# Designed miniproteins, single chains, continued (4), part 25

Each design is a single chain, and the fold is of that chain. pLDDT is the mean over its residues in the fold that is shown.

## One batch from the design tools (miniprotein)

Design m12841
Fold by ESMFold2-Fast:
Structure m12841 (fold): chain A 67 residues (1-67)
Amino acid sequence: SDREALRAELLALGLSEELADRIVEAVGGDVERVAAMSVEEATKIPGVDAETAGRIIEAARRVLAAR
């Protein structure tokens, strides 16, 4: 599932399990939308700073690359 794939990539990029679960819950399974986000858009997710936003976008792009 896209949710599980996104969670796995977030963990691989060094996010905690708690933060990864929170992000997946906030964005659902829409990895295509997340991969297209700007850093500013991703920081609108509660608890996400600019550095974390970059990692979230990268994680979503990795999921799309893996299919």
Scores: mean pLDDT 80

Design m12842
Fold by ESMFold2-Fast:
Structure m12842 (fold): chain A 87 residues (1-87)
Amino acid sequence: SVIDEFVEEVKKAFEEYLDEESAKEAIERLEKTYEENKDAPAEEAFQKLTREIGKFMKEHNIDPSSPLVKELKRLALETLERLAAEA
């Protein structure tokens, strides 16, 4: 699904741009949110996932100009466009 692809790409971004400990925490939080919203409508799952990602970034003082934020923003926009096309 579009959401499954989004989650896998976000995990890859975390592994590429964060240190191992931060990536592990980010991925665990992402996977927990994904499992809790597995049967939710795609739009709702996407909103919950992006909210948790944003919360993690803010709590860990991730630089808004970082390559990670640029990649996550790109992935979110592509996913939103795909979800809109299915509406």
Scores: mean pLDDT 85

Design m12843
Fold by ESMFold2-Fast:
Structure m12843 (fold): chain A 131 residues (1-131)
Amino acid sequence: MPPTDEEVQDILRNGSPKEKILALFERELANLREKSSVEEFEEVVKALEEAIKEAIEMIKNGASWDEVLDKLEERHEKATNLLVHQALELLATILALMRAAGLSDEETIEILEEISRIAKELLEEKRREES
């Protein structure tokens, strides 16, 4: 379940970089979910999954952070759907925060895998609400 605004504020003050990043991502993605139809949010989650998978593969193959961010920027520029554009911009912000926090490649991959899981869970919740 997405964290409450109070839970996010507590994590931002006292949490680890990982906890802060995950809480921010879940809250912002939940806001995009509320502004979208099921079909639109499915497109958002699909775009995030493809971008996350590519980022993980690039990191595992020894790509620099600049190369990962450049590939994400290419996806962002090609996005024609406003919600997809906003979701990719959120992912770019999260990647930049991970870089600024000095996280290892292993920690970054773990966070990206968790972000992927959160996105899928939010989509399944939205599908249940539309049923």
Scores: mean pLDDT 80

Design m12844
Fold by ESMFold2-Fast:
Structure m12844 (fold): chain A 104 residues (1-104)
Amino acid sequence: NLDEELASLRNEPDEEVRLAKRGEIALELAKEYQESDPELFLDFAMLAVYYGVELDEEMKEALIEAFMKLAGLSREEAELYLELALAGHSSREIRAALEAHRQK
């Protein structure tokens, strides 16, 4: 229940706990859209990563496939994108790294 989870967030005094809960909500939304809407799946899964959620191997594989399908990345580029995103790099830094990789 998203409304109940959002109400819980407003009553949480610890900022770190609030950020963790935001990541959990984003991950649940990603799971919901995984098969029905790959664009929303990618958006919510990346938001969960941004809030520090650890992804299991199934979710990482689904993200790699979504990057390949939606962004036209090779598997190697999609794996690099995910690795850099998990390490906390910005989208600008990730794009620069992908471009450098393509020149090698």
Scores: mean pLDDT 74

Design m12845
Fold by ESMFold2-Fast:
Structure m12845 (fold): chain A 55 residues (1-55)
Amino acid sequence: AAAARRAEMTALGVELQKLVDENKDLSADEQIKLAEPVLRKHGLKAPAPPSAPAA
């Protein structure tokens, strides 16, 4: 059973929603930067950073 993980994901979603709601005056980019520490705190890390080699 992954109940603990599900609870963490639910709490993360609630925290992110509050962060966005409280920081509506900030740009989406700034809100994302504020969300990154929260994501890391909950043990979430991207398998690889979304980097595309551009010409």
Scores: mean pLDDT 69

Design m12846
Fold by ESMFold2-Fast:
Structure m12846 (fold): chain A 88 residues (1-88)
Amino acid sequence: SLKEKFEKIVEESRKKLEEYFKENPEGSLDISKIPDENLPYLELMFELSEKYREVKENPSPEKLEELKKKEEEVEKRMKELKELEEKI
């Protein structure tokens, strides 16, 4: 079901965010204070931020193209998440 699909995305996003905050404690948030529906969007923003960091620290044409692809991927995935929420 669409609900089960969304719940799976939320759970996967929660795990990724917990891993991110263990590596980046200064930027950590209390995940339990964030609404479940917001967790997938937050996780996508951290994926994009990580790709931006890679480009900033060691710029290359390949990494710039990867950043552009990640921006397009994140935009598409956010749109898909919004459409999924609207159908539930």
Scores: mean pLDDT 80

Design m12847
Fold by ESMFold2-Fast:
Structure m12847 (fold): chain A 81 residues (1-81)
Amino acid sequence: SLEEKQKELFNWYKENLGSEELLNNIGEEELLLFASQEEVDKILPEQRPLIGKAIEKYLKENPDVSVEEFVNFVSELIKSI
């Protein structure tokens, strides 16, 4: 399900905080877990690393964040770009 894929990605980010791989694994498929195709299509290639850095910062500053809070953060981040 979508929720299971979102949880898997959340757990992956938590396990890989500070890794260069964090930025390299933010592709269209991962972004589509949090936003519509139309919203993802508006993201410029140079903006994708900024999304990864913002996610890493958010998780480091909020170690006890829930999956639902993480999903809401990423969805709003994508919409704000």
Scores: mean pLDDT 79

Design m12848
Fold by ESMFold2-Fast:
Structure m12848 (fold): chain A 95 residues (1-95)
Amino acid sequence: SELDMTLFRPDPLTAEVMREVGETRETWTPGEIFGAMLRYIGKAKLRDPNDPRVVHLANTKLGEILGVDSVDITDVSEIYERLVEHLEKHGEKVE
């Protein structure tokens, strides 16, 4: 979709998450940021050890970005929609 191809300059918190997973650019599509968030979840070990579908986000940078204390990692649509809402509210659309 057009939104999926839109480049965003994210807020400083989201940009910090991107840098922590090795991203070197300043602008990304929502899909690229979503992929980086999945890498961040792995790096920060946020998945529940007994239920790998549960991601613990309370008191994390990602929890602040998504506005929730936990997510189901398989609910890709919910996570993506929350990310897009955050980028629309706090980031900047670029060409």
Scores: mean pLDDT 86

Design m12849
Fold by ESMFold2-Fast:
Structure m12849 (fold): chain A 103 residues (1-103)
Amino acid sequence: ASAEAQQLVDELERHTDEVLREMSEMARELGKLPESYELAVKIGELARELEARSRELIAQMREAKEDVEKAQQLAEEGKQAAEEALKTAKELYEEGLELAEKK
């Protein structure tokens, strides 16, 4: 049903927004460290890529209309993409902190 598909869209938007917020905070903190500036930029680029992918998946979910199974699959793909992006951002964040610690 379209109402169920809209709930999946709302959940994906909320989850992606939360991940993007965490990534933005990590990039902001690393951006204060001269040795880690390049890693802060990489996290920012990853966040922009995630935002673009999420928008595309949400558009496809809305186009699916009554196809709840397709909407569920797209929502799961979006959640996985967000989790992978956050994991990579955390790895870059830890690397940036280690670089700053050496000085």
Scores: mean pLDDT 84

Design m12850
Fold by ESMFold2-Fast:
Structure m12850 (fold): chain A 85 residues (1-85)
Amino acid sequence: ASNNGLVQLREEFRARAAEVIALARQGDLDAARAALAALTQWLQDTKEFLEATGLNPGTQQLIAEGEALIAQAQAVLDQAAAELA
């Protein structure tokens, strides 16, 4: 993959994670859960593609950053859900 392609993937993961967090903070838990599920599936698809093409430090870092962003979004969603219960 080109350097530009990895930058675009990283920016898109960050943007989608931020959207999950925004929806959760608005109290739209159903929309936040749907967005998080879609982001999680996209990371899994991306991980499978990168594993099939051969992992390198750059792609390993991208996967790790994506997993961390999903974990952050999930934690915010879980906290918002608990506060609304």
Scores: mean pLDDT 80

Design m12851
Fold by ESMFold2-Fast:
Structure m12851 (fold): chain A 84 residues (1-84)
Amino acid sequence: MLPKEVLELEVEASLLLISAAIALRLKDVEKAREYLEELREKVERLEELVAKLPAEEKPAAQAVLDSLREALEALEEEVREMEE
Protein backbone atom coordinates (compact mmCIF):
# COMPACT_ATOMS: atom_id res chain seq x y z
CA MET A 1 0.00 0.00 0.00
CA LEU A 2 1.19 3.55 -0.72
CA PRO A 3 2.43 5.65 2.23
CA LYS A 4 -0.24 7.79 3.94
CA GLU A 5 1.52 11.03 2.87
CA VAL A 6 1.39 9.98 -0.82
CA LEU A 7 -2.33 9.08 -0.50
CA GLU A 8 -3.11 12.41 1.23
CA LEU A 9 -1.31 14.38 -1.53
CA GLU A 10 -3.13 12.33 -4.22
CA VAL A 11 -6.52 13.17 -2.65
CA GLU A 12 -5.64 16.88 -2.24
CA ALA A 13 -4.28 17.07 -5.81
CA SER A 14 -7.37 15.28 -7.22
CA LEU A 15 -9.71 17.76 -5.49
CA LEU A 16 -7.71 20.71 -6.88
CA LEU A 17 -7.75 19.13 -10.36
CA ILE A 18 -11.57 18.74 -10.24
CA SER A 19 -11.95 22.32 -8.94
CA ALA A 20 -9.72 23.70 -11.74
CA ALA A 21 -11.64 21.72 -14.40
CA ILE A 22 -14.97 23.07 -13.09
CA ALA A 23 -13.61 26.66 -13.04
CA LEU A 24 -12.47 26.27 -16.68
CA ARG A 25 -15.94 25.02 -17.74
CA LEU A 26 -17.40 28.12 -16.06
CA LYS A 27 -14.78 30.24 -17.93
CA ASP A 28 -13.39 31.51 -14.61
CA VAL A 29 -9.77 31.64 -15.80
CA GLU A 30 -8.49 33.52 -12.71
CA LYS A 31 -9.94 30.91 -10.29
CA ALA A 32 -8.67 28.06 -12.49
CA ARG A 33 -5.13 29.54 -12.33
CA GLU A 34 -5.31 29.70 -8.51
CA TYR A 35 -6.31 26.01 -8.30
CA LEU A 36 -3.63 24.99 -10.84
CA GLU A 37 -0.95 26.90 -8.88
CA GLU A 38 -1.93 24.97 -5.71
CA LEU A 39 -2.03 21.71 -7.73
CA ARG A 40 1.50 22.40 -9.05
CA GLU A 41 2.73 22.80 -5.43
CA LYS A 42 1.13 19.44 -4.50
CA VAL A 43 2.69 17.73 -7.55
CA GLU A 44 6.14 19.15 -6.65
CA ARG A 45 5.75 17.91 -3.05
CA LEU A 46 4.66 14.48 -4.31
CA GLU A 47 7.70 14.38 -6.66
CA GLU A 48 10.05 14.99 -3.69
CA LEU A 49 8.24 12.30 -1.66
CA VAL A 50 8.36 9.71 -4.49
CA ALA A 51 12.14 10.28 -4.85
CA LYS A 52 12.59 9.28 -1.17
CA LEU A 53 10.39 6.13 -1.29
CA PRO A 54 11.75 2.54 -1.11
CA ALA A 55 12.29 0.95 -4.56
CA GLU A 56 9.32 -1.43 -4.07
CA GLU A 57 6.85 1.48 -3.58
CA LYS A 58 8.24 3.82 -6.28
CA PRO A 59 6.46 2.31 -9.36
CA ALA A 60 2.95 2.74 -7.88
CA ALA A 61 3.70 6.23 -6.53
CA GLN A 62 5.39 7.23 -9.82
CA ALA A 63 2.24 6.17 -11.74
CA VAL A 64 0.15 8.49 -9.53
CA LEU A 65 2.66 11.33 -10.04
CA ASP A 66 2.77 10.82 -13.85
CA SER A 67 -1.05 10.82 -14.04
CA LEU A 68 -1.31 14.06 -12.02
CA ARG A 69 1.44 15.75 -14.07
CA GLU A 70 -0.33 14.83 -17.33
CA ALA A 71 -3.65 16.22 -16.03
CA LEU A 72 -1.97 19.41 -14.74
CA GLU A 73 -0.21 20.02 -18.09
CA ALA A 74 -3.48 19.48 -20.02
CA LEU A 75 -5.40 21.98 -17.85
CA GLU A 76 -2.55 24.54 -17.99
CA GLU A 77 -2.67 24.26 -21.82
CA GLU A 78 -6.45 24.92 -21.75
CA VAL A 79 -5.83 28.06 -19.62
CA ARG A 80 -3.26 29.32 -22.17
CA GLU A 81 -5.73 28.73 -25.04
CA MET A 82 -8.43 30.69 -23.17
CA GLU A 83 -6.01 33.65 -22.76
CA GLU A 84 -5.55 33.83 -26.56
Scores: mean pLDDT 83

Design m12852
Fold by ESMFold2-Fast:
Structure m12852 (fold): chain A 77 residues (1-77)
Amino acid sequence: MATVADALEALSKLSPEERDQLAKRISEIARNKTPEEAGREIARLVYEALQKAGVDPETARAMAEALGRYIAEGKAA
């Protein structure tokens, strides 16, 4: 099962610059959107970032959905 931890591990394979850019966009979306809207937009961004990191589309989608749901729920753990 894809988890938030799996998504974060895969994203760690991005360059530092790509990770910084992704983090800035996620922060902007989270600040300006409801948790549900932010979850959906961030899931799409993470999906694209994971594909750039070499994750296959099916796994990238599952990881992005897991992270998007985590954000939409507004829970840390």
Scores: mean pLDDT 74

Design m12853
Fold by ESMFold2-Fast:
Structure m12853 (fold): chain A 94 residues (1-94)
Amino acid sequence: SDEEEVEKLIKELIELLKLDEEQQKELYEYVEKLKTELGLSDKEVAALLKAAIDAYKNNLASREAVLEAVVKALEEEGLHERAEELRKAVEEAE
């Protein structure tokens, strides 16, 4: 199940980044926003989370490196417009 894969990847990211309870809540809210505001499927969200985990495991610990890995994963799934929307959303949230 793609939904089960998303939950597994969220838990892996929590462990890798050593997120506290508040940061865990923010991550779940962010994943929900990807589905509700950007219209991403569970399969697409799983691909993004896996790309972020892979970037971190390759010692690409910077925010910029993780963002580029996520954008690349969206582009590889053919979601070029959503990749651009994600870049804008991250820039505007700062």
Scores: mean pLDDT 71

Design m12854
Fold by ESMFold2-Fast:
Order: C-alpha cells, then structure tokens, then sequence
Structure m12854 (fold): chain A 73 residues (1-73)
C-alpha cells in the first residue's frame, strides 16, 4: 500500500543514520544493528498509527534533516 511504501522509505533513512553513526562515532556495529532491529519494530508499529499525510510529512522532514546533517560533515 501507499502507507507501507512511505514507512519503508522512513526505515531506509533510519538505516542511513545508523550507518553514519557507526562510521563517525566508532560505535560497535553488531550492538548498534541489534538495538536498531528492536527499535524498528516499535517504530513501525508507531508509524502505522499515522495517516498517509502525517507519514509523508514525517518522511519529508526526516529526509531534509538527513541531507542537512550530511552537508555539514
């Protein structure tokens, strides 16, 4: 569904944030990925409570923040 596609894109950006944090902060990759897997389940449940319009806004805001973060590095 449209909602599932937006949620998938949100989770992809969260993966990019995690990879960036592992690289820049010298975090243990195995621990970070295990913690992320648990958080993704809870986040997916939360995102499923949102309307399509709320999800799109959340995705747009998250993409903008990620681009701004990468530009500063």
Amino acid sequence: SEKDKIIEKVLEIIDKYTDLAIKTLNIDPSKAKADLAKQKKQLTAFLNTMSVSQLQKFLDDLEKEFKELVAKL
Scores: mean pLDDT 80

Design m12855
Fold by ESMFold2-Fast:
Structure m12855 (fold): chain A 67 residues (1-67)
Amino acid sequence: MEDWKRDAEAMKPRLDEDIEEAKKLGNDIAVKQFEKAREAYEKGDYEEAVIWYTFGLINIAIAKVEK
């Protein structure tokens, strides 16, 4: 499924910045979710990578609202 690979490749250059933002917010759950996305990408599990990345983004958005 090439669409998942394309989405995962678009995600990759932003992943390090998103992990750093999660660390600055103290959101350990989002950090772990972004790290799972990285691991899935490295394994070639692009669908899993996109799913975990999305969960990390949701947790970051929630953390910003609760502030």
Scores: mean pLDDT 79

Design m12856
Fold by ESMFold2-Fast:
Structure m12856 (fold): chain A 82 residues (1-82)
Amino acid sequence: ASLKINATGCDNVTEKTLNLFKDSSLKELNLEGCTKVTDSHLEPFVNSPLKKLNLSGNKNFSNKDLPEIAKKLSKGEDVDLS
C-alpha cells in the first residue's frame, strides 16, 4: 500500500522521525511550515519512491539544491516541491 504523511506546521520533525518512513513505500510527504527540516533530513528518501514533497514555508532549506533533491527523490519523475 502507498502511504501519505501530513506533518503541516510541525517543527519537531527530525531526521529520526523521517527515518521511520523510509521503508514504508511513502509516496507523499507534506512538511509545510516545518521550518527546521533540512536537505540532510531528506537523504533517507533518495531510495524511496516519494513523488510529492511540500516544503513551503521552510526557511532553513537550501533553496539552491531543491531541484536536484526533487530529481533524486523521484529518479527524474514529477516531484511537486512547493
Scores: mean pLDDT 64

Design m12857
Fold by ESMFold2-Fast:
Structure m12857 (fold): chain A 55 residues (1-55)
Amino acid sequence: SEKYEAAKKHLQENLEIVKDMIDRDKSLTPEQKAELKEIAERKVEEAEKKIEEKL
């Protein structure tokens, strides 16, 4: 489905933006940055699975 591929691409593009914002945040420690990136990756993976299940 073209709609699924577009939605997945949008989620991945947003994930990269969020990770970049986390990396640029000078208030966060390296450990906090790693944890927040892992949380963001997990949420995107869950969102992708939910979209795929609706196909």
Scores: mean pLDDT 82

Design m12858
Fold by ESMFold2-Fast:
Structure m12858 (fold): chain A 120 residues (1-120)
Amino acid sequence: SRAAYEALIDQLGAALLSRGVPEGLVEAIRVAMLSLLDNASAEEVEKKAREKAPKDVKVSASESADGTLTVVLEWEGERGIKITLTRTADGTLTIELEIRNVPDTAAGEESFTFTLEAPA
């Protein structure tokens, strides 16, 4: 259901906040994911995400000829974060999160992939 999907997005948002992702970026991700569920165009998703994203976040959206829509949000500061949201023509939504840590030692990279099916 829509509500179950929104609950999963909320859980993901809480996990991102616990890793130091800015609240505005989390809200931009939430808006982008919900817009992808609502069959929004690449232009509409980019606009809605950009309205919520912090000024230092880069937002882009593109659609392939096969109907795959990809949204990328990038934040670079003391810690780099790149989030890629992909919606295939069958409605499957994938979120890929890459975190580049800048610790006291060597730079580390953490990546997480979540695959969600669109609700019926």
Scores: mean pLDDT 72

Design m12859
Fold by ESMFold2-Fast:
Structure m12859 (fold): chain A 81 residues (1-81)
Amino acid sequence: SALDEAKAKAVAELTARVTELLARAKTLPPSQSKAMEKRIMGVEIEAAIRLTEAKSVEEVEKILKETLARLDELGAEIDAA
């Protein structure tokens, strides 16, 4: 279905971004790296739950947009560290 395709696309895009950010977080000092990893994983877990419960393509697109924005903020914090 269009909903299943939208969910699969959103999961793939979020997985790629999370993987990138986790790799970048590993370049931080150990204490900062562990804290950032937990924050990134928290965003991923929340998004996974929201995407599972999503009932429309519009809802999936909103979750994807909001989650990518949160991940971009974490990326900016990594870059500033």
Scores: mean pLDDT 90

Design m12860
Fold by ESMFold2-Fast:
Structure m12860 (fold): chain A 76 residues (1-76)
Amino acid sequence: MAEEKLKERIKALEDMLNATPSPEIQRDLELLTDPEKLPEAIKRYEEQIKVAKDMGLPEENIKKLEEDLEVLRKLS
C-alpha cells in the first residue's frame, strides 16, 4: 500500500521532469529514490504543507500532501 503510493508519486515526478526539466523535480526524485535521503524528503513535505496552509490552499490539497508525508514516514 505505502510502496504503491510512493511508486505513483515517483512516476508522477518522472513524468513532470520529462515534460519540464527542473532542478527542483530532479531533487525530489533523488530524495524519494535514495533511502539515505528520506529524512530530507520528509522535511521537504513538511515545509510544503506549511506553505500550503499559509497560502490557504483547499483542505483536500493539504490532505494529499499529508498522505504523501505519512507514506514517507512509514518507509523511514
Scores: mean pLDDT 72

Design m12861
Fold by ESMFold2-Fast:
Structure m12861 (fold): chain A 80 residues (1-80)
Amino acid sequence: MSAEELLEKAREVVERAKKLIEELGRKDPSISEEDVKKGKEQLEGLLEQIERLLKEGNIEKAEEMLRKLEEDTEGLEKLV
């Protein structure tokens, strides 16, 4: 997978995860609007870290981080 393909996939996964966090916030009253906001900020931070790793040519670490993000997103889908 190229750096561009990895980055595009990372953006898609982050957008999906953000939608799932919003859905969890609507479904679970114990999840506050602040929890949703913090979750989205964490996802944006992970995307920035993946972008930085790709700029540094560290494709392996970027792939590992994307894999973990995909696993976390699949976990969120099971909670919704």
Scores: mean pLDDT 81

Design m12862
Fold by ESMFold2-Fast:
Structure m12862 (fold): chain A 63 residues (1-63)
Amino acid sequence: MEEVAERLYEAMLRGDADGVLKALQEAGIEVDRETAQAIADHLRRMGPEAAREVARSLAEAEK
């Protein structure tokens, strides 16, 4: 779980929608690329601390 949260955090920090999509798919969460891009853009603007918290919440929601 923590490894998935770190991958999401890194992808969000880069603003990389493909990275976010891939990390979510590996966690078993399937979303559209547009949704992944919106998440990446939103969290990138909120800053790394908020991005890390959201990434952890998404990873916890999986299980």
Scores: mean pLDDT 69

Design m12863
Fold by ESMFold2-Fast:
Structure m12863 (fold): chain A 95 residues (1-95)
Amino acid sequence: SSLAEQLAELERGVEAARAVLEAFRNPEAFLAKMKAAGVSEEEAREAMERLAAEAPAAAAELRERAASSEPPLRELLEEGARLLEEIAREYEARK
């Protein structure tokens, strides 16, 4: 069903957002991991900066979608928005 597909996609998005938030909470460990994978510190920092800059607008969009959605979609959209808001806060606290 289309609902099951939407739920699976949002669940994957929430998991990805949690991984990104962990990178912002421990940037030294994340940068070391990226270096081991052949990604430069400059490229990794640029990606983090771009994600943090886009996070507030993305969170607002998810909040708007949640307001018009029914459970369980609403809860996943709200969790995604919360994680994006935390990513933006972590970035601002360190930059």
Scores: mean pLDDT 83

Design m12864
Fold by ESMFold2-Fast:
Structure m12864 (fold): chain A 80 residues (1-80)
Amino acid sequence: APEEIVARTYQEVLDLLREAGVDEKTAEAIARLVASGVLNKDKETVDKALERAREAGLPEETIQRIREIVDKAMAELDAL
């Protein structure tokens, strides 16, 4: 179901941000934006979430990992 893919995307991004030392409120906000962008196939919302992650001080390597999570989720949604 699309909601299961979106929920997994939210959790994977949230866990990655927590591992990177992002505060809980900021991590949840970024993860929610990523999940929303994936659900709506809204690239601009995803790009906004990634920019917020950069502003939070995340290295480009971590930003690329979030992008990979998004790409995988979007591909799975397209296969439905």
Scores: mean pLDDT 85

Design m12865
Fold by ESMFold2-Fast:
Structure m12865 (fold): chain A 77 residues (1-77)
Amino acid sequence: MELTILEFRLIALQGELYMLQRLQAPQSVIDELQRVIDRARQLLRQARRTNSPEDLEALRRVLDEGVELIDRATKEL
């Protein structure tokens, strides 16, 4: 069940990335966000198979970093 919530958060992050692209945000920021999302995707797959709490925490951290990155990018702009 918790995994589902994390998946929804990842989807939301992707949506925000698309919005930033439409607003023509700097490519550097987009590139960094893409990397974070890519890592989150891989971690999500691993967490799904292992169901380990450690993997869940790692996912949370990466997702948190993504949110902060987006917040910083939008505000710094």
Scores: mean pLDDT 81

Design m12866
Fold by ESMFold2-Fast:
Structure m12866 (fold): chain A 120 residues (1-120)
Amino acid sequence: QAEIAREVQEITDITAEALAALDARDHEAALAALDRLLAKIEEAEAKVRAGEDLSYVVATLARAASALAGRTGQAEASRAAQAAAERLLANPDVSQEEKLAALRVARAAVEAAREAVRRA
């Protein structure tokens, strides 16, 4: 539980840093924060495959991905990531497959945001 709280706080901090960088038009800082969020998604994928119950961490990553995709104009990716987060929060007993699917949606949303920043 303490480890989950720490992971959620780290994801929240990275998301805030990315949003602040986007507000400041600091593309280098925004890309660095997005890369850190992708690393958190990769860590979560490995832990979910190892059988850890990370539903709340996965939902937090999906929400973060939704916010960043939305902020960069990636409306469809943002909506998909938000829907994934809502499903995880509504269903406390989700399968490993559903958690991994949510992480794939989150990854796609962060990658879409990253591409939008690069093209700006």
Scores: mean pLDDT 88

Design m12867
Fold by ESMFold2-Fast:
Structure m12867 (fold): chain A 88 residues (1-88)
Amino acid sequence: SAEELLAKAIEAVRRALELAPPELKPLLERILKLAEELAKAKNRFEAEELLGLIEIEYAILKLLGAPPEVLALVEEALEHLEEAVKLL
């Protein structure tokens, strides 16, 4: 279900935030907030806009050289969010 996928995505972002170096935690906190807002999205259009914003933040994490384990968790979250949005 979309709800289960959204929950898995949020959990993956929370794990990424725990593993992130201190300088990247604010960016991961921003990603977490966006993922939580996506879980509350009223329609697919709103969810797709929020997903796009998370993808931009993920690109910034890669540019800043985030650890591979942090990037892998955010990528896992994005896969779950993309599948959840298709079910909305």
Scores: mean pLDDT 89

Design m12868
Fold by ESMFold2-Fast:
Structure m12868 (fold): chain A 70 residues (1-70)
Amino acid sequence: MEELEQRRLEILLDNAEFIVEKAKENPEYYKSFLEAVKKLLDTILKHPLATPEQKARAERIKKEVDEILK
C-alpha cells in the first residue's frame, strides 16, 4: 500500500514538473495551473508517506513555481 502511494506521488511530481516547464514557455496561459500545482506540492510536502527525496523534489518545484508567479 505504501509503495502504491509513493508511486502515485512520483506521477504527481512528474506532472508538476511538466506543467512548470510548459509555464516557462507560456506563463500567462498556465498561471491558474501553477496555483493548483503549488497547492498539490504543499500536500505532498505534508504527506506522511512521501520520501525525503520526493519532498526535496516538491520543494524545488515549488521554488520554480514561485519564481514564475512573481
Scores: mean pLDDT 82

Design m12869
Fold by ESMFold2-Fast:
Structure m12869 (fold): chain A 66 residues (1-66)
Amino acid sequence: ATKAEALAAANEAYALSLEAFSDESQRELGKKLYEAAERARAGAKDPSTLDEAYAAAKELIEEARK
């Protein structure tokens, strides 16, 4: 993944986490999305973790969109 892709995934996961936090039943999903957003943002600054962080964020975004 590229730095731009990781930052885009971080922004999407963060937005989805805010939506999840507005619903009590989705608070756990919201926490996972928030953590994935932070990891993807950190990965954008550290190429050694970039691909792993991006993949994890994309998995959770897919899960949240079902």
Scores: mean pLDDT 79

Design m12870
Fold by ESMFold2-Fast:
Structure m12870 (fold): chain A 110 residues (1-110)
Amino acid sequence: MEEKQKLIEELKKVFDRLIKALREAYESGKTKEEIQAEIDRLFRELSEVLGKILKMVKDPEAREKIRELFAKLADILNEAVENHTKESIDRAIEELKKLFDEIVEIIEQE
């Protein structure tokens, strides 16, 4: 459906921006405070898109899975900022990509 594709594209744009922010965080010499502020802004945008997705998803089990994945995403982002190493950031990026795929799969199955 057209609305599902729009939400997936919005979700992808925010995830791509999060991945870019994480990559640039290590390379740019930004402080942890500046990195946290940027991630917090992107997380708010992501929360808005996920709110739209949850309104579309009718299956209570699917909604719960999306909420669990969202909580996992918050943990991934917090761990990446806290550790602030290339290895932790690379791991967070790979986990974010996997999490995006899992959310998209749930949306497509509705």
Scores: mean pLDDT 78

Design m12871
Fold by ESMFold2-Fast:
Structure m12871 (fold): chain A 59 residues (1-59)
Amino acid sequence: MEESRLTFGVSANGEVTLLSKEGPLLDEEAAREGLLVAARYHKLEPKEITVTAYAPEAA
């Protein structure tokens, strides 16, 4: 299994910024979309959130 870790910063107004990434990015867009939805509806406080993205077809 291939796994990538993406760390995003989320502001109080729901803005999401990619702070770092670890490993190959195979599902970055899906992870980003999920975070954007959460931030928009929950108005998350400023903090760092780590999201794991993976591709089922690992090498």
Scores: mean pLDDT 56

Design m12872
Fold by ESMFold2-Fast:
Order: sequence, then structure tokens, then C-alpha cells
Structure m12872 (fold): chain A 86 residues (1-86)
Amino acid sequence: SEAEKVLKEGEKLIETTRKDIAKEDLSPEQQALVDEDLELAERYSKLAAENVSNKKLFQQYLSAMIGHLLRALGVAEDERLKKRKA
């Protein structure tokens, strides 16, 4: 189904994001922020999977998942930019 394809793409996006962030030498404080956002992204992915029959909730949970992935990537990008200016 289309919903199954979207959910698989979401799981792949979480995994890709985790691997990309793992390449950065983050502080323990930055790593804690990343871990929190990745955990929330996984939680929203599961909530989306449980709500495939409710299009509005499905889209809201997928949007929340993406939002948390973008926040995690932002922490890694900020660190990358600081290293380039040093």
C-alpha cells in the first residue's frame, strides 16, 4: 500500500539521519539533544503506523517525525559549521 511505502521511507530516513549525525564529534550535551529528537522521531513513526486509516493523524505524525529529524540534523550542522570556522 501507499502508506506502507511512506512508512518504510520514513524508517530509512531515520536510519540515514542517525548515520549522518554519527559522523560528527558531538559533545555529550549535543548528543543528548540529538538522541531525544531521534527517539521522538521513532515514536511518531510508530504512531503514524498505528493510524494509517486516519489520514489527518497519519500526516500530522509524519510531519512531527520529520520536524524532529530536522532538529537533530540542525544540532549536527551547527557543530559542523563551528569546526569549519575554527
Scores: mean pLDDT 84

Design m12873
Fold by ESMFold2-Fast:
Structure m12873 (fold): chain A 91 residues (1-91)
Amino acid sequence: MELEKEQLIALVDMVAGVAKIMIDNGHAMEAARFMAEMAKKLVEKAEELGAEEAIRRLAERLRELAEYAEKVDPEAARLLRETAEEVEERA
């Protein structure tokens, strides 16, 4: 169980990193949609594994991405913030 929980946390960070690269390349809304889809899958897996820390980290990364996207695409930032709120309800 422990190794799988650590792998899930690492996956959360990797997915958020990909989203940030997408935002940097002018794909903020695509990044927000990608994160919304991945967040659902990551939360479902975290709940199966009892990995509450992964859910908290995902919410933190989504909040950071929302602030980062706010400067370039306020609509993408809103979707990221809404996704963070949904994830936080599961933590």
Scores: mean pLDDT 85

Design m12874
Fold by ESMFold2-Fast:
Structure m12874 (fold): chain A 86 residues (1-86)
Amino acid sequence: IRERLRRFVRELARRLGLSERDAVLAAILALELPPEEAARKLRELGIDISRRQVSEILRAVLEFAREQNVSMSDLLAELEELLKEL
């Protein structure tokens, strides 16, 4: 799953104009917070992202989890580990 997750994150980062690290952080916050709150928190961290983009990230991440048969908690754990590698 980690290889597929890293590929997913790389494509997400490319599409949004973010670094891989920022894309991982955005995915984590999109899963943990409502879109408006996640977008605000990301901007406070210096990541240029809109509420709409956070909602798109959430949808993409949920689709990835469904396709991989991974729980939300397991996905969050894998994203946190990937963040440490970046």
Scores: mean pLDDT 82

